# Designs tried in a protein design run: designed miniproteins, single chains. Part 23

Each design is a single chain, and the fold is of that chain. pLDDT is the mean over its residues in the fold that is shown.

## One batch from the design tools (miniprotein)

Design m816
Fold by ESMFold2-Fast:
Structure m816 (fold): chain A 60 residues (1-60)
Amino acid sequence: MIEVVLNARTLEEAIGAALAAIGEDPNAKVKVEGNKVTVTLPDTEEGRRLAEELKRRYDR
């Protein structure tokens, strides 16, 4: 398993990041704490790609 922590600027962006993760991989585990989102993904090529993409888009 790989874990990525995203620090969104707002709660709205945090919710957006969580929805994006679930939309790309419905088996993704997401924990939202304020504007901090922790996403747990399978340690596969697809999972690693999604983790980097989420960090690039939502980790401000």
Scores: mean pLDDT 77

Design m817
Fold by ESMFold2-Fast:
Structure m817 (fold): chain A 74 residues (1-74)
Amino acid sequence: MIKVKLSEEAKEELDTNEEYLDLFMRILEHEARKHKWSIEEVKEAFEKALSALKNEKMKERFKKRAEEIIEKLE
């Protein structure tokens, strides 16, 4: 299993910086494709990252991007 670990700085950037969130989501999609993650592993990685977010606007953006990536991987 691939383990997603976020630093305090990464958590703050995900919660405040839309460009950083979009980049993070693209990296996760790339890693999922490269390492042939199951949909379940992708969902677990997203849930772990989402649990670090506090800003509701950023949570909604994250959820939307996660749905788009999951649809592409299915």
Scores: mean pLDDT 75

Design m818
Fold by ESMFold2-Fast:
Formats: C-alpha cells, structure tokens, sequence
Structure m818 (fold): chain A 118 residues (1-118)
C-alpha cells in the first residue's frame, strides 16, 4: 500500500526533525517544529505524490532553517538520515512508490551537495 508506506516514512521523518529541534535555540526550534507538523500532516494525505512533495519541501525548509542558524553540519546530517529512509522506500516493489522515493532521493542529494559547496 503506497499510501501506508509514505505515511509511515513521513512519521519517521517528522520524529527526526522533532528530535533535532529539541537541541536548538527557541527561534530555530519553533521553525523546525512547524516543519515537523507539516510532515506529520502529510502522513494523513490520500495522494502519495502530494504527501511525498509536502514531505520533501518541508525537509528542505527544515535544512535551510538549520543552515541559516549556522548549523550546516546538522543540516547535512538531517538530510543524509532522511535520504536513507527514502532509499529504503525506493526499494518497494510498488512502482509508484519506487518512482516517488527515487525522485525525492535525487532532490535531497542535490540539496546536500549544494550545502557542502557553500
């Protein structure tokens, strides 16, 4: 079930963002928690493509928040952990999930490379 797999992955990613938020200052924490809430809300979407798009955008926004806070290494670590979860999802026998997760992996990998070059 594509929806169930995306929902489970979104919840795991939201938990990662929330754990990271607890180690940050109040302003950065508030922004990260807002992105985690958006990712968790995506877990309730019936459209796997819309869910994956919302998750990918919110993770990207969370990483940008960390970079803006001077936490470049933490942003890279978050994106690498998210990429690992998306790689697991891309091994699904479901062709729609495989495609959506593979595209998300490419996007996350591109952002990691951009942050490392900055």
Amino acid sequence: DAQAAVSATARRIADLVRELAETQDEETKKKLLAQADRIEAASTLSDPSKAMSTVTKSVGDAADTLVDAGKKDEAIELLERVRDLLVELSRSPDMELNLLASMAVMGVSSQISAIKRS
Scores: mean pLDDT 88

Design m819
Fold by ESMFold2-Fast:
Structure m819 (fold): chain A 68 residues (1-68)
Amino acid sequence: SARERERRVVVLTTAGGIYYSAGDYDLATELYEEALSLDPNDEVAISGLKKLAEQGNEKAKKILEQLE
């Protein structure tokens, strides 16, 4: 359901933020990418990817380039 998808996005973005804070930028990027696969307009995931791209993560930059 839409509600279950929304809850899954929150779990993924929360985990992404935890791994970002731990310095695991690759895993944080993968978690935010998965969140965007469920909700392409999720502001938390987009904001997290922007921070990861600023840190030089090439996959995060590529994901952001693919967003409208």
Scores: mean pLDDT 86

Design m820
Fold by ESMFold2-Fast:
Structure m820 (fold): chain A 98 residues (1-98)
Amino acid sequence: MIKGEIKAPEEVKAGEQFKVKVELKGDDDRDYLIEVYMKREGTDDYRKLGEGIIKPGETLEFEFEAPEEKGDYIIEALYRELGSGEWHLAGSARVKVV
């Protein structure tokens, strides 16, 4: 079973640079495509932050500029096994922009 983990700051200033870390945990050596998205809480308007290829036990770091609009945002990481057509949720984090 693959388990995803996402780490992001709980609070950032509008326009500040911050890092989002995505890790997959599992017992296989397969390649997984990761995509990271952000949306404002209460909306369905997703913005893609980045993508990369990772093996279980590795960590991908994404650097992102916080939105200028203050509020609560959800960051979601999706993963897909390379060669598969099916996406799964790796994890989500809430970030408050102040």
Scores: mean pLDDT 84

Design m821
Fold by ESMFold2-Fast:
Structure m821 (fold): chain A 67 residues (1-67)
Amino acid sequence: AAEKTAEGERLLREGRLKEAREAYEEAIKLDPNYAKAWRNLGVVLEFEGDLEEAKKYYEKAKELDPK
């Protein structure tokens, strides 16, 4: 999960939104409790303009890591 999340972060910095999204989705599939992957997928959704979907992913991340 952490490695796939780091891969997604690299792809996001490169502007490769679709590939970043796929990497984060795979990270969530490997570890659905990994809050950072949920939060980072929310960031990708914001860049894609899907603010309502992004909010849902941020809420899930906060539930998993409320700190």
Scores: mean pLDDT 79

Design m822
Fold by ESMFold2-Fast:
Structure m822 (fold): chain A 76 residues (1-76)
Amino acid sequence: MKEEAERLYQKGIDALKAGNYEEAIRYFEKALELDPDHPLAPDIYGDLGIAYRKLGDFEKAQEYFRKGLELARKRA
């Protein structure tokens, strides 16, 4: 589970770099579904925010940035 979530996150990053924002979102969401408690979950939420911002969905981008920040703060 953990290693598969990491692979999906990496695929999401690759899609994000390629400009495939909707595909990046699907990979990030799948990674969180497989391992919502993963150490990288705050980073995944941040990257979801970036992808939604690139698609022009600023409200959803802000929501995911907040989720990532809150999760990171709670774990610190």
Scores: mean pLDDT 84

Design m823
Fold by ESMFold2-Fast:
Structure m823 (fold): chain A 77 residues (1-77)
Amino acid sequence: SEVEEFAKKLYEIFEKLREKEGGEVSEKSFIEALQKELGLSEGEALALFKMLDVDNDGKITKEELEEFFKNAMGIEL
């Protein structure tokens, strides 16, 4: 599935950023990585970040990303 391939790519990007930033991924780093690696516009990347940032804390955790894929997209990572 194209959706499952996208989810896996997004998770790989997230894990690289998480390792670099010490466990949590900032809004700026995530948006920049999505633009660079997936070719998303700034607006598209920001919209995706807002959907993932359930706690509205300006950071994405591994748990938030996994919950989003499981609950919103039906994908288990």
Scores: mean pLDDT 75

Design m824
Fold by ESMFold2-Fast:
Structure m824 (fold): chain A 87 residues (1-87)
Amino acid sequence: AAPAVTNLSTEQQIEVLEEAYKESKNPKVQEVLKASIEKLKAEQAGDEEKAKEYEEKGDELYSTLSTEERIDLFNKLTALVEKKMAE
């Protein structure tokens, strides 16, 4: 099971996603991460409608990833979340 990313603050979640974005060499994975970052930024701004739009777009982009790409992304995010929570 993935770590409870919901235990991180929104700012910490954005930092984790931005780091994963920088480390990724896969343009499709980068697009998914960008949508997730924009969603969280919209939530911080109180723009629930914009957050929902980016969530929907992120889900569509995520559905284009292979199982292997999804596993690699989850492992990367898991390691970054664990590191952030341990500091």
Scores: mean pLDDT 80

Design m825
Fold by ESMFold2-Fast:
Structure m825 (fold): chain A 106 residues (1-106)
Amino acid sequence: MEVTSVDDVVDVAARALGRLPGVTPEQVEKFREALREITKGLSVDEAAAVAGTAVAVISHLLRTQGLSPEEALEKGIEVAREAAERVKAGQDPDTVMAEILKRLGI
């Protein structure tokens, strides 16, 4: 799948979320809308790190911690906002992703 824009990053992340067990189309759209807002002003690489972190967190919470799709989605959006704010503050996107994933035991 070719990623050429921030909108492509958001679409790829939303499609990845939609492949997780128990996630509804309405939850996928809520995630897509949240990521569009969160990734405003980011580069493609920054947006990919932010969106990828959120999907990894949601997947982990669903598969390993037994959270509901709604609870996992809310936590994933929270993590995406944290990652985006840290990146906007000048932190390296790969470092931000690694630190968040390590904190959550991923």
Scores: mean pLDDT 83

Design m826
Fold by ESMFold2-Fast:
Structure m826 (fold): chain A 68 residues (1-68)
Amino acid sequence: SKYEKAIEEIKKLGEKNGGKISTEELVEIFKKYDLPEEAIEQARELGKLNGGKISTEEAVELIKLYSS
């Protein structure tokens, strides 16, 4: 599924960056795999709370929330 591909891309990017992904990188992945606008806004809010970085685990859980 597109969500599984998004998760794989997030995990690979996180591994290169010490388990963290920038807010903008995560938003671009969400747009690439056509996640809903609500998911993109949640990614931006989570990034603001965490100083512009989101953990790989948090990003994956966010996708799972919308992969129903």
Scores: mean pLDDT 82

Design m827
Fold by ESMFold2-Fast:
Structure m827 (fold): chain A 62 residues (1-62)
Amino acid sequence: LTEEVARQVDRAVASLRDEFSEDSLHRAGGRAFAAGVREPLSPEELEQLVRDQAQKDQQQAS
């Protein structure tokens, strides 16, 4: 159930962690996870959300 989703999300975050900065991904990851809990998102969609958030955070340091 939630364990499988957490595993896939963890994998995606780990993969993105290598491509993006730890600091940027740390903030994006947390926010994306919180947003996912609000709405029923698939692990694949969650991965895209994290990627989009990390990309935006890197371009704009807010």
Scores: mean pLDDT 62

Design m828
Fold by ESMFold2-Fast:
Structure m828 (fold): chain A 94 residues (1-94)
Amino acid sequence: HKFSEATELFIDGRGYLMLKDYEKAIEYFEKALSLLPEDHPLVAEILTNLAEALLNLKDYERAIEYAERALALDPDNERAREVLARARAALAAE
């Protein structure tokens, strides 16, 4: 089932994020996202984790884009707000 596959890809992506393998984490999160409709409850969480991985790779512009998309779906997402603030601050400091 594509939704259970997306959940497994998301969990594996989170594992890579914990290992600080940000490129692998992004690969798995993008695969998970491709299997889900936009209205799926996991989409905001996947976008938040993508933004976090991109922030750690210092891809600040893409981190901002994904964090803003996550907040559009889930405005109360504290982690997405934190990533957005950190990415904006880092970009402004360069």
Scores: mean pLDDT 87

Design m829
Fold by ESMFold2-Fast:
Structure m829 (fold): chain A 58 residues (1-58)
Amino acid sequence: SEEEIKQQKLVELLDQFYEAVENRDWEKAEEIIEEIEKIDPELAEILRHELELLKRVD
């Protein structure tokens, strides 16, 4: 189903997002959020907020 395909792609993108965050590759993390936004704009907004918080923790 379309929803199952969307969920699978979101899981893969989330894995890539957290890998970018772990590497402090903020540019890559933002690019991945843009890909997530095409599928789930509400989730993308949540992740943008989380990214801002993560950038502040050093």
Scores: mean pLDDT 83

Design m830
Fold by ESMFold2-Fast:
Structure m830 (fold): chain A 98 residues (1-98)
Amino acid sequence: MDLSREDLAAARAELAAARAAGADGATIHMLEAALARLAGEDPEVAARRAREAATELGLSEEERARLAEEMAAARTEEEIQALLDRFFELAYAAARAA
């Protein structure tokens, strides 16, 4: 992804703020996955982080596989944002089921 240096700095600042605020491991792993894709890192590394986030939420094997595949396949900032939105919907559903 061809994200500007300023936009990448903002995304890194968001991840640092989440860590400083004591966000859960699932949130941190998913934000790391998104940042890796935005920074042009290996899609497989981002997919692994997304799977780790889904595992920490206790999601099904199907949802873990789907999130990892979608993270690896994402080509735009909009696709990454849609995946983040879906992940947080799943996190909310998991919290309500507990």
Scores: mean pLDDT 77

Design m831
Fold by ESMFold2-Fast:
Structure m831 (fold): chain A 61 residues (1-61)
Amino acid sequence: DETLRELAEKYGLTVEQLRNLVEAILSEEGAGRELLIDIAEHDSGMSRAEIEAAVEALRRE
């Protein structure tokens, strides 16, 4: 899936770093997941929609 590579390149991350971040988000539910998404948004500069797109891309692998 090209979405992970494109987002990683756009925000100066490796694909591995982005994959690890998405896996951490997927390991949590409810308030824990929202907290991880908020941290990811602030740390990476990615929008919530872009983080959700990365989550969906990893699930399709």
Scores: mean pLDDT 80

Design m832
Fold by ESMFold2-Fast:
Order: structure tokens, then C-alpha cells, then sequence
Structure m832 (fold): chain A 57 residues (1-57)
């Protein structure tokens, strides 16, 4: 399973800055409210959206 650092590293490898990836992951953690499964799902969805948005910018 992906952990926080793995999610950030994958996003950075895909072209997101580390600062951007960390902000997205921090926001997902807040929304998940301690639910690990929800956190991983939200973080993956939001990082993917951020990567796609960066490619269009």
C-alpha cells in the first residue's frame, strides 16, 4: 500500500513540485479525519487532478 511519502514521491516524479504535492496531501489528511483508506483515496485523486491541471497550464 502507498504511504504519504510514496504518494508525494510519485507526484514529484510526474511533474508536481514537492511543495505542491505536500499541500495536496496535507489537505487530503484533513478531509480524511484519521481514516487511512479515505486519506489514500483522496490523496491519490487530488494529486492526479493537480498533475493533470499542471500539464494544461
Amino acid sequence: SMNREELIERAVAAGLSREEAERVVNEAEKQAGGDREKFLELADQRLTAAILAKREA
Scores: mean pLDDT 80

Design m833
Fold by ESMFold2-Fast:
Structure m833 (fold): chain A 58 residues (1-58)
Amino acid sequence: MYSERELEELKLIGEMLAAIDAGDLEKAKQYARDYAKLLGISEEVIIKTVESQLALRA
């Protein structure tokens, strides 16, 4: 069962993946920052992951 917080996490993950798929680095980074803030972790780690995913698709 998903809590409201878990549903928000899934939404942000979906938005990040959509932005990565579209090649929109700035949008992907923004959703990554929002996701990091929601989890209470460093945005640097998530942003580096997003950049790596975009590099693999380039």
Scores: mean pLDDT 74

Design m834
Fold by ESMFold2-Fast:
Structure m834 (fold): chain A 67 residues (1-67)
Amino acid sequence: MPESEKEAIKKIKELLKKTGKEKDEEKREKLKKEAEELFELLSRVAPPEVVEKLKEEMEKILKEAEE
């Protein structure tokens, strides 16, 4: 994968993990939106296999954050 795609994936995961630890609803929503925007941009340029794996990881992180 190009370096820029790897960095985008890493940043998306970090933003979602921060969302899980954030107690402020407004800040949590902002972090989640930022991660979703990066995911949309990545989904336009990355191979479908990479997008699918990232989507699964994102869902897992978000589900763990919801108790």
Scores: mean pLDDT 75

Design m835
Fold by ESMFold2-Fast:
Structure m835 (fold): chain A 64 residues (1-64)
Amino acid sequence: RPTEEQRKKSREALLKAGVADEETIKLMDEIEEAVRAGNPREKVQELIKKYNELLDKIYEEKKK
């Protein structure tokens, strides 16, 4: 399980590589925070769904 510093560095690396934008990084943080807070599974899954949708858009647009 990565440390908070390692998580921040991995997020920066994703931004620099252009495989994620700021909205995607925010969703990653929201997912982790929701899990830590013990939020219901439904809420966590909704955040994951949004995260995957954003990643798909970035990858599809980057490929074209």
Scores: mean pLDDT 73

Design m836
Fold by ESMFold2-Fast:
Structure m836 (fold): chain A 95 residues (1-95)
Amino acid sequence: MSPEQLKELEKLKQRLVEIGQRYAWLLENRSKLSKEEALKLLEEIKKELEEVKKRLEELKKKASPELQEQLDLVIEQIKEFIKELEKEIEKLKKE
């Protein structure tokens, strides 16, 4: 992996931490938010996760086999997170 790709990976890891923190905040403060505000925040989090996933998939194409396996695990975790967010968005829309 090039030094440039390593910097990109570190930036994406930091972004994932920030996304996770915003999601945790949303869950803790859900009762203080309107349905519209909660939906907007969930959709923003989902969009950002999809962007991070795409960037990780591009990095994977240029990565060593060992790093590809590590990136695959993170990509699969992001896919599951997006899937759970989609379920929560759908549930909230039905309320």
Scores: mean pLDDT 84

Design m837
Fold by ESMFold2-Fast:
Structure m837 (fold): chain A 57 residues (1-57)
Amino acid sequence: NLEKGEELYKKGLEAYRAGDFEKAAELFRQAAEAYKKSGDEKSAERALKGAEMAERM
């Protein structure tokens, strides 16, 4: 999968919608790291914000 960050972010959203906030936070953090490595700073910031929101639940 060439868009690893996008796939991880999508899985994070699915976990969040299912109410698995711990899993969602983990997946969003992994997505942020993948986006950061690919130079997509904006998507990395969005994913980190998703992780922070999940961790507050």
Scores: mean pLDDT 82

Design m838
Fold by ESMFold2-Fast:
Structure m838 (fold): chain A 81 residues (1-81)
Amino acid sequence: MSEEIKKKIEELLKKAEEHLAQARQYGDDTSRYNKKANEYEKEGKIDEAFDYAAKALQSAVNRTVHLEEARRYLKEAEKLK
């Protein structure tokens, strides 16, 4: 394996790792927002519950996008082996 290919694999793996870290952060955000939505729903504060549920959904979508990007980078790295 050439040094150039090795460096490219390392760059792709680093990009995958960065996207996995972002996915974890959005996962944490989703859990936090869902907890807030549930709390407001129990209090009968439906508008606030809806707002936090919408934020949770957006964070879940962002998590999925970052997981998809990580998957693509890992597949590209595997092709270079």
Scores: mean pLDDT 90

Design m840
Fold by ESMFold2-Fast:
Structure m840 (fold): chain A 110 residues (1-110)
Amino acid sequence: MVVLTQPSSVTGKVGGTVTITATASSGTIAQADWFKTKPGEKPQTLIYNNSKLAPGVSSRFSASVSGNTATLTISDLVPEDSATYTVSAINADTGLSASGPGTKLTVTSE
């Protein structure tokens, strides 16, 4: 079974940078997409096809895939970035998709 792991939570500072890394339990990642979710809202697509920004998404968001890891980087953090970030990935060898459990980002003014 291919499982994606993400940190359960991450904390960043306003104006800082945070990185969320998801790791596949086996094989390489062919495609990874990243989603932002707030309670009571539908998931918003941030990144598709490993590194492409969805329309209307800030250039502060960037992503990459290398081997069995997918990475989301958020720069110049604002309080509105506090949300749950989830990856969905396709395994290159099997074609099977898996979703990560999500990472809760908290943005602080420290």
Scores: mean pLDDT 82

Design m841
Fold by ESMFold2-Fast:
Structure m841 (fold): chain A 97 residues (1-97)
Amino acid sequence: MDRDVALGIADILEGIANMLESKGDYKGAGDAYFKAARLLVEAGVPEEVATDYFIKAAEAYKKAGDLEHAQKVLDEALSLITDPEARKRLEEARKKL
């Protein structure tokens, strides 16, 4: 996938997630952030950018009361992300669940 196209779609998904959170649909927001994160990884966008979306997805699932889904998202991120600083952020996010 083109990186610029992936970034544009991720921006749209973040807008959708923000709208869903404003309505109290934290599960829907988590789904949107998670789709954005996976898309950015697939497109080869820098891992730091994808990591921001994985963390937002996990936080949204936690707000929805779905700790199992939040943990699963961060575990998937840790399986995909190789950058040491990005991995440290993911591990710290998982510890805060």
Scores: mean pLDDT 88

Design m842
Fold by ESMFold2-Fast:
Structure m842 (fold): chain A 68 residues (1-68)
Amino acid sequence: MQVLARARVPPEQTEEIAKKLRELLKEHGGGAVADPERGEVTFAAPDKEALQKALEELGLPYEITELK
């Protein structure tokens, strides 16, 4: 089942982080979208394991909120 998550990131890095997450999640049928005004990246994965693997690989030091 698909899951959505959001990470808070510096606004100036939002697009770059979203691009990296998109490439990592693309292998699993997921994606990522930047929101630079809020300093947030929203990302989708086919399951929680794929999402956690992508987040761990990127090494994000920010709070991650699972949306669904």
Scores: mean pLDDT 70

Design m843
Fold by ESMFold2-Fast:
Structure m843 (fold): chain A 55 residues (1-55)
Amino acid sequence: MLSEEQEEAVRRTAEALAALGADYEEALKAAIDGWKRGGGNGSLAGAYAANTLFG
């Protein structure tokens, strides 16, 4: 799936999105998708995940 380091980053991205009011399960799915779409780039991953959850 992802490297160990990317897996940690995905989890932290999901936690940050959940802190903004997203459901954790949805935030986790969005974070995984964002990291795939961002090619492992954390800034792009976060932006894609936020767009998925919040529009």
Scores: mean pLDDT 75

Design m844
Fold by ESMFold2-Fast:
Structure m844 (fold): chain A 80 residues (1-80)
Amino acid sequence: SIRRSKASQEEIAQLEAQVRQASLNRDYESAAALSKQLGDAYFDNEDYDKAVQAYVHGLLYDPDNEELRKNLEEALSKLD
């Protein structure tokens, strides 16, 4: 189905603020998880460029995260 629930700009802004706060607190586990949620929100909105950026940011906090790597590869495949 091409119809999906879209994340609002308010939800995205909240996730961006939460990622920033977790990073400032050196809570890298939460920063990675929130970066994944942000990337998923962009992906669902078909903003694949921004999804890639969010997943890359998540991998900076958790470089060995298999799920973030798979989500990044999927988002990159949408840009080709």
Scores: mean pLDDT 83

Design m845
Fold by ESMFold2-Fast:
Structure m845 (fold): chain A 60 residues (1-60)
Amino acid sequence: GTPEELLAQAQVAFLEGLAALEAGDNDTARRHFQRALELAPGHASIVSWAKPALEKLEAE
């Protein structure tokens, strides 16, 4: 995909991760946050939000 398509997919994955966190599904949330970082590893907004969320989940 194009960089724009990859960013859009990363944003969707990040939002799915947030929804999973609100539902208490930490395993699903971790998977979605990891996917967002894989799709957009250099995007400042995705990295600044998804990476700390993933690190906190891994510390549980």
Scores: mean pLDDT 78

Design m847
Fold by ESMFold2-Fast:
Structure m847 (fold): chain A 58 residues (1-58)
Amino acid sequence: MKVEASDELVELVVRRGEQYFAEGRYAEAATAYEKALELRPDDERIRANLEKAKALAE
């Protein structure tokens, strides 16, 4: 992609969420994925990861 600034921010936030998820910090992972989804609202992968993180955060 040629417009990398927004993509870099989204990727950074998603990676942060994936790291929290791997550490069992599901609530923080959900927050990170929610932020990523605000930046890219039509991304079904981010939405699916958010839903999984929220379910496991309970």
Scores: mean pLDDT 78

Design m848
Fold by ESMFold2-Fast:
Structure m848 (fold): chain A 73 residues (1-73)
Amino acid sequence: SEEEKREEERKELERRLVTLESARGILEAAISFYEELIKKKIDVEKAKKEIEELKKQLEEIEEEIKELKEKLK
């Protein structure tokens, strides 16, 4: 039925959301790690480059999370 299809689609979106929220947490932890390296003046230029790339990935994940949350309303 249409209700069963909507329930299955909702579960798939919820599974994707959990995956993306987990990935967001990992990226935030990695950014914090590199920020600590900068604070301690360890490999500062490499750490800055890594943070830039991680922030770009984080923005992409945040946009997908926003879209999924709108679909799950």
Scores: mean pLDDT 87

Design m850
Fold by ESMFold2-Fast:
Structure m850 (fold): chain A 67 residues (1-67)
Amino acid sequence: MEEVEAISQLVRDYVAGKDIPEEDLRVETDADGVTTLTITPAGISRVLGRKSDAPPVTLRFAPPAPA
């Protein structure tokens, strides 16, 4: 549960333009416009303020369907 909150916080910090180390959060956009965010265990541990053994989490953001 806490790891999900840490992931959400990292995404919010990234969107807000905060300085997030690449070791904590990596961003890649493919040719189809799908953005992939990879959140590392180091990033999760930093946000939680404690050591976390959670695996890297991958989030995919596809463009919205045409209206």
Scores: mean pLDDT 74

Design m852
Fold by ESMFold2-Fast:
Structure m852 (fold): chain A 66 residues (1-66)
Amino acid sequence: MEFLVTLTGNVASQTGLVLRLIGEPHVEVERLSEDKYKVTYTGDEKEGEELLEFLKSQPYAEVEEL
C-alpha cells in the first residue's frame, strides 16, 4: 500500500510520528518536502490497513491513499 502523509502541528509532533514510521517493519518512508512524506507498506494487507487507519486517526496528520 502507498499513501501520502502531510504532517501538521509542531516539529516535535512531526518528529515523533516520522520516527515511529521508520521503526515499523515493512514500512518505507520517503520525504517529499518539509511536511510531506510518501509512506509505502510492503507487508501483510491487514496490517497495512491498520496502519492506514491509525494514520487517518491522527489529529496532526492528513493521509491520502495513492
Scores: mean pLDDT 76

